# Designed miniproteins, single chains, continued (5), part 90

Each design is a single chain, and the fold is of that chain. pLDDT is the mean over its residues in the fold that is shown.

## One batch from the design tools (miniprotein)

Design m19118
Fold by ESMFold2-Fast:
Structure m19118 (fold): chain A 87 residues (1-87)
Amino acid sequence: HMAAREAGLDFIGAALRFIGVMNDPNATEEEALQAAQDLVEAAKRYIEAGGDKEWVLRQLRKYAELAEQAGFTKASEVLRKAIEELE
C-alpha cells in the first residue's frame, strides 16, 4: 500500500530528526518535546496506514530511553504516554 510506505518514510524521517535533537548539546526541552510530538504523530499515521505496530512500539521505547538519558523529561513522558495509548 502506497500510503503505508509513505507514512513509514515519514516515521523514519521524524525518528532521524528526533535522534538529531537528542545528540544536539544546544537542543532545548521545547525542541525535544516538539520532536517527540512529531514522532508520535508520524507513528500513529504509520500504524493507521497498516504499518507494523509492534515494530513502532519497540522504536518508541528506544527513543523514550534516549530522551530520558539526554535529560529531556517532557519528551520522554510524551513518548511513554503514546506507547501506553497505542498498546
Scores: mean pLDDT 87

Design m19119
Fold by ESMFold2-Fast:
Structure m19119 (fold): chain A 78 residues (1-78)
Amino acid sequence: GAQERSQAYQEGSKIGTQLYEQGDVEKLRQTALELAKQGELGRAAASGLLDKAIDLALGKGDSELAGEVQKIGREALL
């Protein structure tokens, strides 16, 4: 339900923070794509991960990384 999707999104956001801090864009991409295949809760977690990575990249002025993460989001969630 909506509560479980919200929790999955929040867990995804935590994963996004960790992967962003590691600086491994390919691992971030692979994790987002894998989560997106796990049904509605996986898609919610992927959304949280990607939104957080974009937010952190933009917060540091890294528009190029933000653009790459947005491309991953289109690939994973479309």
Scores: mean pLDDT 88

Design m19120
Fold by ESMFold2-Fast:
Structure m19120 (fold): chain A 60 residues (1-60)
Amino acid sequence: GPGAEEARRIAEEARAAGQRGAYAAASSNFKDAELAEKQGDTEAAEKSARAARVAAELAS
């Protein structure tokens, strides 16, 4: 869904930029967002996607 896809894009962007820490954090949160979406927990998915974005922004 949208949250998991956004977190995935953030992780890939961090990877391309060579930001290993940001990539690890964003990748972990992407997995959490994907799992939450599969369970129908939209709130948890959105929270994980937001955490991925914040981690990537703080690393840049």
Scores: mean pLDDT 71

Design m19121
Fold by ESMFold2-Fast:
Structure m19121 (fold): chain A 83 residues (1-83)
Amino acid sequence: MSDKHEFELLSQEELDEIPEEERYDVVTGARLRAGEAYRDKNSGALVRREDIALVPEKVLSKEELRELGLDRVLAPLVEGVEA
């Protein structure tokens, strides 16, 4: 598998799929907007174009953590009813 960062500029629809609280640059914590937000195709990390070179090789976005099931562990206090 490709282990290299490959950042793509996100469309408005793609950015809208990400919760507002998660739309921030992983390097600076700056708010991301459509037209400036890049996502790494491998990790899902969100970053501004200028900060791409500063992204660590082993950075995981909240979305990636969710896919790995780790996000469920981070929210143990909210238990819903079984469905």
Scores: mean pLDDT 60

Design m19122
Fold by ESMFold2-Fast:
Structure m19122 (fold): chain A 86 residues (1-86)
Amino acid sequence: ALSPLQRGLIELLEEARDKLVAAAKSELDRRMAEAGFTSLIAAIEEAASDAEALAIIDAFLDILDRYFPEEAAELRAGVDALLAAA
């Protein structure tokens, strides 16, 4: 079963995926956003602990910040809010 943190992270990632897919200017950009976020969501679902899920999201946010800084900042704020609620 998913932890509350894992579920919250998945919801944030699904929202971010939908926003980037909707904003995509090309079929390639759309498919890359969809595939990338779907793979990340699967990794968070399979994480053995909250610590592992947080390590996965932290590594992803470091990469995302280089290409989509506004979306990375929004996701970072969402993660911080989930941690404050825990």
Scores: mean pLDDT 82

Design m19123
Fold by ESMFold2-Fast:
Structure m19123 (fold): chain A 67 residues (1-67)
Amino acid sequence: AEELRRRIAELERQREEARRELEEALENMRTQPEKVTEYIGRALRAIGEIVELELQIRRLREELERL
């Protein structure tokens, strides 16, 4: 049980890092419009990472609930 909670916490930290990357990409699109295409690519990659991490977190939370 405690091991699953630690894994969830680690994934939540990784998700926060990915959210920060998304935030930076969006801010850079606003401040550097000449590079908007590059930052769109970064934002999409960050969104993909967030989705993957959220799916993993949900699965682990479901596993914890079954214990």
Scores: mean pLDDT 83

Design m19124
Fold by ESMFold2-Fast:
Structure m19124 (fold): chain A 62 residues (1-62)
Amino acid sequence: EQKESEGSGKPLDEVEPVKSKNSGRVYSKESIINGLKSLGKEFKSIEEAVEYFNKYLDIGKD
């Protein structure tokens, strides 16, 4: 379940939420993509972005 006051509204497109295996929290694909782009990472497709994000979550850096 998403946190409150996170920028509610309607999803741009029907994007399936991604559940973090480490935290157990649910994140929207849009949020993941935006986060990766902010880090300076380039992605060619949403699947690649999700896969990369999953790797970082697995480490549980911070």
Scores: mean pLDDT 58

Design m19125
Fold by ESMFold2-Fast:
Structure m19125 (fold): chain A 68 residues (1-68)
Amino acid sequence: SKEEAKKKIEELTKELIEKLKEMNVPERDIRSVEGVKELALKDIDEGADPEKIVESWEKWAKEELERL
């Protein structure tokens, strides 16, 4: 559901930010993660497929961790 997808995005974002903080990643990069979260939540509110948004977010987060 839309609510479950939003909760999942919030949970995944929190976990990613905690990992980035442990890695001493710059605050700029942490703010970028918050921005991506806000866009994902907005897309869900605007009628995007919630499951696809969660999958896209998980793929992006994995690629960001591998880039750092």
Scores: mean pLDDT 80

Design m19126
Fold by ESMFold2-Fast:
Structure m19126 (fold): chain A 78 residues (1-78)
Amino acid sequence: MAALEERNAALLAELEPLVEKLLNNEPILTDDGVLIDDPEEARRYIQERLAAAMREIAEMIGASAEEQEALDRMLATL
């Protein structure tokens, strides 16, 4: 479970400041060094990061076909 703990810690460290900036209407600096000052683009960026992290966690815990389908359905709404 160490890999899952490391991923959860990394996810919180990455996403908490981004979500806080979005809620405060502050610009977000991406990993590519691009500044996102449009809240719509910032929200999309955070959603994409969340979707990627959730898929990674599902794979790490050995999610079933039904669980993966539920995740894909959820990701389709992001």
Scores: mean pLDDT 70

Design m19127
Fold by ESMFold2-Fast:
Structure m19127 (fold): chain A 114 residues (1-114)
Amino acid sequence: SMNDILQKAIDIGDQIHDLINQLAKASSSDIPSLLNQLKTLLAELQRLRDTVDPKSKVAQAMKDVIDSLQNTIDYGEHYYKDPTVENKLKFLTMGLATQGDIYYAIKILQEELE
């Protein structure tokens, strides 16, 4: 049902938020595993978005999270390969932006629940 899709998207958003918090505190050895978990959740969220009306507020909210999460993963991989202060700040900034997009997306998804 649509409510099952919305609840699953909310749960994925919460998991992404928690993994980004873990990445901000992670040792270098833990980064690849946490990034792979984010990639799995990204793929799941992309599949859920494909099942909803592409012109809906729900689809746009999911897209905003997908786009910022892709950037967070890319900057996280750059930081892992080249652990400079600049790369760390870019990665953490993208992580915060993704958490912001998740916050607003969850509000939209909750408003669409019956």
Scores: mean pLDDT 90

Design m19128
Fold by ESMFold2-Fast:
Structure m19128 (fold): chain A 80 residues (1-80)
Amino acid sequence: MLSQLALEAEQKLGNRELAGNAVSIAQALASKDEEMLKESLRSLESTLDVLKDRYGLSDEEVEELKKRTLEVAEELAKKL
Protein backbone atom coordinates (compact mmCIF):
# COMPACT_ATOMS: atom_id res chain seq x y z
CA MET A 1 0.00 0.00 0.00
CA LEU A 2 2.62 2.64 1.03
CA SER A 3 4.84 1.90 -2.02
CA GLN A 4 1.81 2.40 -4.30
CA LEU A 5 1.01 5.73 -2.62
CA ALA A 6 4.64 6.84 -3.06
CA LEU A 7 4.50 6.04 -6.79
CA GLU A 8 1.20 7.93 -7.16
CA ALA A 9 2.65 10.97 -5.36
CA GLU A 10 5.77 10.96 -7.57
CA GLN A 11 3.59 10.76 -10.71
CA LYS A 12 1.53 13.77 -9.54
CA LEU A 13 4.45 15.92 -8.28
CA GLY A 14 7.21 14.89 -10.72
CA ASN A 15 9.76 14.91 -7.89
CA ARG A 16 10.84 12.00 -5.68
CA GLU A 17 11.71 14.14 -2.62
CA LEU A 18 8.37 15.98 -2.63
CA ALA A 19 6.60 12.63 -3.13
CA GLY A 20 8.28 11.31 0.02
CA ASN A 21 7.19 14.40 1.95
CA ALA A 22 3.61 14.02 0.67
CA VAL A 23 3.46 10.38 1.88
CA SER A 24 4.86 11.32 5.32
CA ILE A 25 2.36 14.16 5.72
CA ALA A 26 -0.47 11.84 4.57
CA GLN A 27 0.49 9.26 7.24
CA ALA A 28 0.57 11.97 9.94
CA LEU A 29 -2.84 13.27 8.86
CA ALA A 30 -4.37 9.76 8.76
CA SER A 31 -2.96 8.88 12.21
CA LYS A 32 -3.93 12.33 13.64
CA ASP A 33 -0.41 12.60 15.08
CA GLU A 34 0.29 16.31 15.61
CA GLU A 35 3.99 15.77 16.43
CA MET A 36 4.54 13.65 13.32
CA LEU A 37 2.69 16.26 11.25
CA LYS A 38 4.91 19.05 12.64
CA GLU A 39 8.07 17.06 11.80
CA SER A 40 6.77 16.16 8.31
CA LEU A 41 5.97 19.81 7.58
CA ARG A 42 9.48 20.87 8.70
CA SER A 43 10.92 18.22 6.35
CA LEU A 44 8.81 19.64 3.50
CA GLU A 45 10.12 23.18 4.18
CA SER A 46 13.71 21.82 4.08
CA THR A 47 13.04 20.07 0.76
CA LEU A 48 11.52 23.26 -0.69
CA ASP A 49 14.59 25.28 0.41
CA VAL A 50 16.88 22.79 -1.37
CA LEU A 51 14.76 22.90 -4.55
CA LYS A 52 14.64 26.72 -4.47
CA ASP A 53 18.46 26.86 -4.34
CA ARG A 54 18.95 24.03 -6.89
CA TYR A 55 16.56 25.41 -9.53
CA GLY A 56 16.56 29.15 -8.75
CA LEU A 57 12.84 29.17 -7.97
CA SER A 58 10.93 32.34 -7.03
CA ASP A 59 9.02 32.60 -3.74
CA GLU A 60 5.80 32.25 -5.77
CA GLU A 61 7.00 29.01 -7.41
CA VAL A 62 8.05 27.59 -4.02
CA GLU A 63 4.61 28.44 -2.57
CA GLU A 64 2.95 26.71 -5.57
CA LEU A 65 5.04 23.54 -5.04
CA LYS A 66 4.14 23.59 -1.33
CA LYS A 67 0.41 23.87 -2.14
CA ARG A 68 0.59 21.02 -4.68
CA THR A 69 2.49 18.79 -2.22
CA LEU A 70 -0.08 19.44 0.54
CA GLU A 71 -2.99 18.78 -1.86
CA VAL A 72 -1.43 15.43 -2.86
CA ALA A 73 -0.84 14.59 0.83
CA GLU A 74 -4.52 15.31 1.68
CA GLU A 75 -5.68 13.09 -1.21
CA LEU A 76 -3.35 10.24 -0.14
CA ALA A 77 -4.52 10.56 3.49
CA LYS A 78 -8.11 9.82 2.36
CA LYS A 79 -6.86 6.47 0.99
CA LEU A 80 -5.17 5.50 4.29
Scores: mean pLDDT 82

Design m19129
Fold by ESMFold2-Fast:
Structure m19129 (fold): chain A 58 residues (1-58)
Amino acid sequence: MDDLRQQLRQQYPVSDDQIDQAIRDAQGFQRSLNMDDDSFRKMVQSFLDNYMYIAKLQ
């Protein structure tokens, strides 16, 4: 998890709190859907991509 957080901080120009929120949201789905770590990582990235997209739409 810590390595993922560090990688996401470098890839996404968002706050640590937003990264932590995306991770928590994805963890909910991981437990419910029994997702592997690769699927989990992709879901966190999708949430962060969505945050950036919505911010541009105002």
Scores: mean pLDDT 73

Design m19130
Fold by ESMFold2-Fast:
Structure m19130 (fold): chain A 70 residues (1-70)
Amino acid sequence: MPLPEFTPEEQAILEEVTKDLSEEQKQQVRLSMNIFLGAEEERESRGEPRWSVEELREFALKEREALLKE
């Protein structure tokens, strides 16, 4: 099943944020990032600015922390 490929920058963020996570947790963060990027399409259709790299990294870090809390 082909998933939309992350840019090298997005891939680097994913690897950095998930380095200390289990495979299952890495998949959860990846899915959350995909959902987040999918929401960008709706924002763009409304003429809103795209997320910055810093905003994406912050979102991924929050998802990581949520998974670690359980």
Scores: mean pLDDT 71

Design m19131
Fold by ESMFold2-Fast:
Structure m19131 (fold): chain A 83 residues (1-83)
Amino acid sequence: MEDLKEEIKEAVKLLEEGGSELKKRAAETLLKLLKEHPEFVAETIKEINGIEPLKKLLKDKDPEVVKAAKALLEELEAVNPEL
């Protein structure tokens, strides 16, 4: 699943470097992928150290970004409680 891993990497990069709309879309994309491929997506996010930028989004100025980040973290914790 090389294409999926690359998509996850690009979405995680957007969580760090994107504006509010891109951060929201990246979090929503990762949540969708996580629901479709829970173990692989959770493992890939952890491997590329995507948890830390995601936690930073919980303090974002945009409440829609915070909402998307919370939904993604909640699903990640359900798949991998050792986050």
Scores: mean pLDDT 81

Design m19132
Fold by ESMFold2-Fast:
Structure m19132 (fold): chain A 97 residues (1-97)
Amino acid sequence: KEERLKRFLQEELSASEEEAEEAVAFMKENGLSPLGGIAYYLYTVLGLESVPAEVLKEINEKLYELGLIDEILSPEQAKEEFEKALALIKEELKAKA
């Protein structure tokens, strides 16, 4: 699963190999979902604190196609998951700065 998430980050979101590895490592260390790993990349590399609902839907559909999640989240669930992951990411990074 980790290798497929790294590939998704590189091919769909233009992450470098190092950026993709860092996102997956942070996800594993903090018990985040694959969407949480993506949120880490989007925040740390692109400075994004939100994504349009349609983009978030496309990301979740792709994660399901890759077998990285077992169910496609509703738009509300995906937004809540993203926001929770982002809050944790900000807290962890602030503590280390």
Scores: mean pLDDT 79

Design m19133
Fold by ESMFold2-Fast:
Structure m19133 (fold): chain A 79 residues (1-79)
Amino acid sequence: DAALREAIAEARRLGEEGSEVVAKAAAALVETAELKLEGGSQEEIDEKYNEASALVREAGKEGSKEVAERLGELLKTIA
């Protein structure tokens, strides 16, 4: 619970400082964590997690490697 809320707060900060792709990755991560906090189905959580993971990978390719790596760590925390 606390870990999910901390991950949401950090992802939001990273999204505000990053590129458009980083912002999209951060938003998808926040949606995944919020879905877990709200007791969403495992199927819905898995779908959002996969979307967030793909966006994090895209952000890394765009040159935001350090931010993408941190978002990836946050994704693992909420998995």
Scores: mean pLDDT 80

Design m19134
Fold by ESMFold2-Fast:
Structure m19134 (fold): chain A 87 residues (1-87)
Amino acid sequence: MIRKALEAAAGAFEAAAEAPSGGTMRLIVNTEVRTSINALIGLGDFESAQKLAEARDRVLAALDAGDLDTARRIAREAAREFRERAK
């Protein structure tokens, strides 16, 4: 169950990194990533849930600064991290 939530989070960040606009990226991060955070909390993996929340907040901070390229880079890095954690 934890592995599935981490794989879903990685997929959400991959989709966010390839999003055509900051609005689409914000939607993915606020819906799909939030769903994965809630799933991990329900499964007792608070460490992974906190790391997902931190990655989400970093993407949102870059978007709020108007830096879409930095937001995409952070999302790509998060996708790799959570793919590794899912192994």
Scores: mean pLDDT 87

Design m19135
Fold by ESMFold2-Fast:
Structure m19135 (fold): chain A 103 residues (1-103)
Amino acid sequence: SGQDRAIEQLGLGMEHGKRGIEAIRKGDIEKAKEYLKLAKEHLEKAANTPGLPESAKQQAQEGARHAEEAIEALEKGDIEKAKEYAEQALRHASEALLEIHRA
């Protein structure tokens, strides 16, 4: 169930990331930060799952890093950069899922 747990965490990270992007689009900056923080936490949990393929682990780590960069951009009022980083976090989470299925 280690791989199943990683898949679940990646899925939760993607769902929260999508909610964060929607909140950015609506101008709800506090809600966006909450969702991106949850996305980061789930992607970090996925990356720390024992037995995960190294490629999937690296993608999940990059996803978490970009989620953190999106939060920092929101704190600076850089809404466009925050959206770009949040979208990059989702792409990395999606790629981590693909790498698990390829292994």
Scores: mean pLDDT 90

Design m19136
Fold by ESMFold2-Fast:
Structure m19136 (fold): chain A 94 residues (1-94)
Amino acid sequence: GSATVVLNRPADGLHLVEAENVGPGTVRVTFTGPGLPAPVTHVLREGERAGALATAAGPVTVTVEALSGTSTIEFRVLDAEGRVVASGTVTVTA
C-alpha cells in the first residue's frame, strides 16, 4: 500500500522526494537537498531512532514520534561539526 506523507514545516534545504509504506509502522523515505550530493533513502519505523546515514554531507538524524494512526517524523542533516544544515518535519499516515 501507499502512505500519505505531508511536510508539516518548511525544511531548510531538505526536500522529501518519495515516501512509501513498506509494512506496518514502516515507511521508506527518499529526500534530497543542497547539503546532499545525491538523494538519500532510509527506512523508518514507528518509535525507532534512525541511525546515521552514510552520506558525503554527514549523518542524517531522524526522530519518529508515534501518534494514533499517524507518525510525525523529524529530519535533521548534520555536517561534520554537528551543525544542522537542513531540517523539517513530515506526517505519515499508513
Scores: mean pLDDT 50

Design m19137
Fold by ESMFold2-Fast:
Parts: sequence; structure tokens; C-alpha cells
Structure m19137 (fold): chain A 94 residues (1-94)
Amino acid sequence: MSETVKEIKKLFEEILELLKKSNVPEHLIEGFRDLAKAIIDVLSDPNVTRTDLDTMVALLREFTKEVNKFLDEKSAKELNKLVEKIIELIRSKK
């Protein structure tokens, strides 16, 4: 596993901790776990395309919008920082 994928995994775990603390509905936390796994699987595929990466970024942004409805301002800012860091790392992969 590349250093970039390891860093993205760590950021996903930080997001999961934040969502649990914020009383986000369990089905959204499960959805995030599934999305995180899909992103890691895509990034680990040697045949990944720019379109695949752009799709993962779009899905992550849509998830962030849904979850922000359940977060206070401080938690939403923290989530947005973590998500933007993940997007930056995804875009740097190829």
C-alpha cells in the first residue's frame, strides 16, 4: 500500500470518529465506511483512470453535503478540512 493510500485511510478513520461524536445516523456512517473502502480499492487499482478519480471525488463531496445537515458549525468545518485533504491526496495520485 502506498504512503498516499495509508494517509487517506488515516483521514477516513478521523472522519469516522468525528461522525460518531456528532450523532450522525448509523446508516450514513455505514455508507461512509462503504465509500471509504471503494475509494481505497479504486486508488489501489493500477488501471485507475482520471474519470474514476473524479467520480470518487464527486461521491465524497455529495456525502459531505448530506452529513453536514447533522453537524454543528465547528464539526462541519473539521469535516470539510479532512475531506479537502483527502481530495487533494486523491488528485495527487495520478
Scores: mean pLDDT 82

Design m19138
Fold by ESMFold2-Fast:
Structure m19138 (fold): chain A 81 residues (1-81)
Amino acid sequence: MKELSLEEAKKKAAEALLNYKFKDKEEFITVGRTILKELEELGVPKEELVPAREVIERLEAGEISLEEAKKEFAKAVLEIK
């Protein structure tokens, strides 16, 4: 398998997440955590993943809607450098 660059992985994850119709917030949380793990495996420092993790935590706490979480998570992922 050809490994994706970090930039390609970020864009692919954000686009897939924004275009996917999740069944519930639990599915989004699972997918979001998987994306963060894959980015860590590509060498992203834990500190740069904090904004995206906070989106998942806010969704779990019921502080934001699923649609808002999708947008904020995708933005946080794309802002990783």
Scores: mean pLDDT 78

Design m19139
Fold by ESMFold2-Fast:
Structure m19139 (fold): chain A 67 residues (1-67)
Amino acid sequence: SLQAEVDEGIADILDAVGDIFEKKGRYEEALKLHEKALEIYRQAGASPEHIARVEKRIEELKKKLEE
């Protein structure tokens, strides 16, 4: 549906902005953006491969926040 396409587009933007925050060392903000993107991807029915990629990035960011 058009709504799912729009939702995936919004999630792509959130994921991309999350990458920018991660590169700036702003891991907590990056984590929140990727987690919101993941929520939207799941609701929009994104591919399992795409979802797994975002989940992996979230896991990596959580490890960076362990200090």
Scores: mean pLDDT 84

Design m19140
Fold by ESMFold2-Fast:
Structure m19140 (fold): chain A 65 residues (1-65)
Amino acid sequence: SSAEEAAKEMAKRAEEYKDKTLTAEELKPLLTEEELKAIEVVKKGIKEGKGQEGAEKAREILDKQ
């Protein structure tokens, strides 16, 4: 049913999110070198199941440039 389908889609998105994260390929032409590093940090955080920590780390990189 709809609830089971939604749960399955969320699980599939979590898997893809861990692997590909943040459509970085489309963002690369638009990013500075510092922003690109921040994206890489977020990607690693999400793969480790620590998306929040990855985002915080990325913000620190951008703030300190």
Scores: mean pLDDT 60

Design m19141
Fold by ESMFold2-Fast:
Structure m19141 (fold): chain A 61 residues (1-61)
Amino acid sequence: GDKLIEELRKALADNDLEKAEELFLQLTPEQLRKHPILVTELAALIGEERAKEIEEEIRKR
């Protein structure tokens, strides 16, 4: 929901790697499709390889 996206944006802004990854893994495939910029921001924070692994894990759901 919107609250999850807000919390994720806050974690990304705070450079909270652990919280950002935890919240990102809670996203639905639909939320991920609607917010592609979040993957780019996650990649900037935790690296492209790990961000892609998380994206693929969500897409498998």
Scores: mean pLDDT 79

Design m19142
Fold by ESMFold2-Fast:
Structure m19142 (fold): chain A 83 residues (1-83)
Amino acid sequence: MKEEKIEIIDKQLEKFERELDELEEKYRDDKSRVLALQIVRDLTKAMVEQIKELVEKLSDEEIAKLPTDLNEQEAVMVEILAK
């Protein structure tokens, strides 16, 4: 359970990094916006690291009580639109 949760978090981070890459390319000539995106990237990575540390300290029962992550919610929304 812990390993599965950490893997989901890693996949969600990878997805966010791809979204940020696309935004950086879109706003490539806007230095202020690119800087803001870099700050968001660094803060998100730091937050994910803290969440992973928390997950490692929690019991399997406590992890099971955590809500569905944003990646799972997005996947459900995409599935509904694809039908």
Scores: mean pLDDT 68

Design m19143
Fold by ESMFold2-Fast:
Structure m19143 (fold): chain A 95 residues (1-95)
Amino acid sequence: MTKEELEKEARAALEAAKELLEEAERLLEEAERTGSRELLHRAVLLAISAQILASAAKYLAEKAGNEELVKEAEEVLERVKELLERLDKLEEELR
């Protein structure tokens, strides 16, 4: 795989991760308003999917030697971590 192919795949995975993260954040806000365990569960699944894609993007970016893409992927991973912590807190509140 060329450096250009690795960067392209990393960017695609990172963009997909960002879209899933934004949808998960939206579902979390709706779950906070409604107390919906179903929406909470869907938000968790999307957040985990975003984590997998962002981790893949980081790995591909590291292989490409693109430090800026690695940093972008790390920023998305930090956002996912913060979201998962918020989701865990909401799960405790809905008990």
Scores: mean pLDDT 88

Design m19144
Fold by ESMFold2-Fast:
Structure m19144 (fold): chain A 111 residues (1-111)
Amino acid sequence: MTVLKQSGGGTFPEGSTLTLTGTATGVDLSTSAVAWILETSSGARGVTSNGKTAKGASARFQSSVSGNTATLTITDLKVEDSGTYYWLATGPVNGNMGLVMGEGAQVTVVA
């Protein structure tokens, strides 16, 4: 069964760089679609998909995959980048292919 873990998050000063990581078990991430989303009080939006910045997202959001680790880097942090970041990957769920989501990492950006 595919299991996604997340690490990172916390409180960060505006203008700093943030790195969030996710680790997968039960799937080969080289064969998976991987995405990062941001959930705020205004709703959820994609920030990266398969190593590319999502349409409508800032180029400050960059992602990569190495082995079973997915990484999201956000440069020049803005207060509006605050929220809960989730990563998603396609992988086995109860004998079928499914979409799995990490538990989230809370990020607060302070001016």
Scores: mean pLDDT 81

Design m19145
Fold by ESMFold2-Fast:
Structure m19145 (fold): chain A 90 residues (1-90)
Amino acid sequence: SEVVELLRKAGEYLVKAAEEGPAYFSLAQEYATKAIELAKSSEMRLYLANKISLAFKHAWEAYKNKGEEGQRYIEEARRLIEEAAEKAAA
């Protein structure tokens, strides 16, 4: 549950970084790192790290490409974080 809460916080700050400003990327990274560190297995840690890395790349693209294209990148980042949270909840 703690891992899931941290992942969702990372996702919230990734969306804020894309929409409101790049300062939120550092907060997203802090929550993401804590979630990965709390993962109970090396397999889970790798899975979370891979999903989070892709979510950050999409959020960064959303920050660079505003409007409709940016919205699609935000949706992809949200999807990746939710997949990570679902896997961590199981």
Scores: mean pLDDT 87

Design m19146
Fold by ESMFold2-Fast:
Structure m19146 (fold): chain A 70 residues (1-70)
Amino acid sequence: MSRLEVVGDKRGNVFSITTDGKSRITSQEGAEVEGVGRVTLSGDVTPSLRALAEAIRRADTVLRMETPAK
């Protein structure tokens, strides 16, 4: 899979998710993704995108607890 990037807050809300620079999901207005928060997508929210968001969220949580965010 291509490189993934996620931006969120301490509450677990996701502000943006990008993959390979082609797709961008912004969590400002739009649908809620379980375990990730609210995200917006130009088309439809697909199960594959939800699964990716969930995996990224869990990885980010572990990193934040052990090391500084960046």
Scores: mean pLDDT 47

Design m19147
Fold by ESMFold2-Fast:
Structure m19147 (fold): chain A 74 residues (1-74)
Amino acid sequence: DELVARLLARSEVRVERLPDGKYRAYLVDRATGAELAVGEGETPEEALAAARANLRAAVAAEPEAWAAYLAELE
């Protein structure tokens, strides 16, 4: 998916440890600071995998909205 690839190419990863010992990963647009997707897991790697899966699901649900987001940034 071109939209997912473009969003991943412009994103940075932020990971935090939650009070319950789980991890939360954020995919954040480097240019705007917008949080594109969030995921949680037992490890940082699982949280990141969840965030990437959630981004793919979000793009699949609303591809026109994500295309408009990227067009606004061009």
Scores: mean pLDDT 84

Design m19148
Fold by ESMFold2-Fast:
Structure m19148 (fold): chain A 86 residues (1-86)
Amino acid sequence: SELQEQLESLDEEEAKKLMKEALERAKELWENEDLSAEEAIERALAEPDLVEALAYSLIAMMKYNGNTLEDLEKTFETKTPLKFKL
């Protein structure tokens, strides 16, 4: 996938910075859009911007794990990592 190819082209430090930006963007999208996991996946696949694509992917992952906006806000406020499960 285009997202996978872009991630593989980044060094570890750049990938970490990108993930942080994606988490911040995911919080904004979570607050402004009422997306289902399925809708978030469709948005991620359609999005050409890597940060936006990762942000929608994070929303989809949170929806699949049953995480809420409160869990996302806690991640940004207290630096507590979200629990991800495939």
Scores: mean pLDDT 68

Design m19149
Fold by ESMFold2-Fast:
Structure m19149 (fold): chain A 81 residues (1-81)
Amino acid sequence: KLEEILEEVYEKAKELYEKYPKNPVAARALQIASAGVVTKDPALMAEELEKLLKENPDLPEEIKKKIEEMIKLAKEAEEIA
């Protein structure tokens, strides 16, 4: 269900931010995930997360992989919406 997938993206973003609270990309990912949940817009969430990765190519692999997982879920939510 759409709401469940959006919430899963938010939980992943929250975990990333808790692990890397000083990283501005982790903070931005949480903001994007939160906005996606509030607006119920998985397409915008996916677009903003993809932009975040594109603008930050030198991210640690762990952070990059987590954001890629979030993008995949947001795109799955977009197909359902």
Scores: mean pLDDT 83

Design m19150
Fold by ESMFold2-Fast:
Structure m19150 (fold): chain A 87 residues (1-87)
Amino acid sequence: SLEEELDAFYEEVNKRLEELMKKATSPEIKKEIEQLKKDVERSYENLRKLLAEAKTPLERDIVRALLAMQKYVFDKEIEKLEKKIKE
């Protein structure tokens, strides 16, 4: 279901961020991870609310499109942090 896909995505993103936090030694990188964690939490809360309010197939398709956009954005931000940690 879309609900399960949403929950699974944010669970995996949070696990990835926790792993990055364990590997990060720089205060600047740790701060960037903490900021991204806050952005992820807000995104999850917003999409869960929108999905709970979505009653039509079209409204659910809008949430699915927003989730796809957030998957793209957060994947890119995490890749950027992973690269910084490897340097």
Scores: mean pLDDT 88

Design m19151
Fold by ESMFold2-Fast:
Parts: C-alpha cells; sequence; structure tokens
Structure m19151 (fold): chain A 98 residues (1-98)
C-alpha cells in the first residue's frame, strides 16, 4: 500500500526528470544549430548523459539510477532529496523486475 504509493510518486519524478532532460537537450541543440554556442567536452558529456536518460528503457533506468546514487553521495544532508531519490530508486527497481 505505502510502497505502491511511493512507486507511483517515483514514476512521476522520473517522468519529470525525463521531461526536463528533453527540454534541456532541445534548447542546447537549438543554440548549437543557431551558432550561439560551441560545445566543449564537458557540455558534450552532459548531452550524452541526456541522450541515455531519453534512450531505451534499460539504458534510461541504469543512467537515472547512477545519477541518483551520485546525487545522494554529493548531497547526503538533504532529506528532501533523499526522500525523492528513495522513491525514484524504488520505481526503477520495480521496472527492472519485468
Amino acid sequence: EEKKKRIEEGKKLVEKLKAQAAGVKAKVEEAVAKGEITLDEEQKAILAQMDKILGDEKESIATIRELVEKGLELEPDDPEFQEQAEKILLYLEEKEKK
């Protein structure tokens, strides 16, 4: 019951993350196409990460998990982020049990 609710909330957080990744990628690609920016190696790596988040389900799950785990390591004192991360990881785990 409570676990099911947390999984549903995790799904919404993952959908929001994917929407944000798609939006960022679209804006960066538009700026590059207009000649407004030139991507350095760090920026190219970020776009590659966005592509993985938006890619096939297995790659998307693995990439989002890695980012969430790294976020927890960098921000261990943020209880709000920890709660959101827990919900995301729980949803990803359920998706992998297909």
Scores: mean pLDDT 77

Design m19152
Fold by ESMFold2-Fast:
Formats: sequence, structure tokens, C-alpha cells
Structure m19152 (fold): chain A 81 residues (1-81)
Amino acid sequence: SLKVTEYAEWAKKKIEEMKKISDPEKQLELAVETARELLNLADKEKDPSVRFILRYLAVEVLKEAAKILGISPEEVWEKLR
């Protein structure tokens, strides 16, 4: 759907912004903030298919952050807790 495409494009934009940041702590902070926002949107979403995609996008953002930072995905996940 158009809504899902807009969320995917937004997440992609945030990943590209993260790549341009020189400070690893600020890169991680942007990734965690982006994932948290996607998860908050998912919790408020009525459509289960859109909820699934929002949660999927949050996980993908965290995975990309882990790759960029050279750390495990589990370490990035701990920042959401």
C-alpha cells in the first residue's frame, strides 16, 4: 500500500542519514530512535498487515545499524529495552 511505501522510504532515508554521521554513538542513537518510532506506530496501527510491516522495518533498521557499527544485532536490540 502507499502507506507502507511511505514508511519504507522514511526508514531508508533515516538509514542514509545514519551513514553520513561520523560519531558512532550518534549513529546508534538515530537508529534506536527510528526503530522506536516505527514500533510505536505499529502499536497504534489497526491494520495487522501494516503493523507487521512496521515491525519488520524496525528490525531492518536495527540490523543495518549493527552492520554499519560493526556490532551484533543483539547489542543494538538492548538499546530499545
Scores: mean pLDDT 83

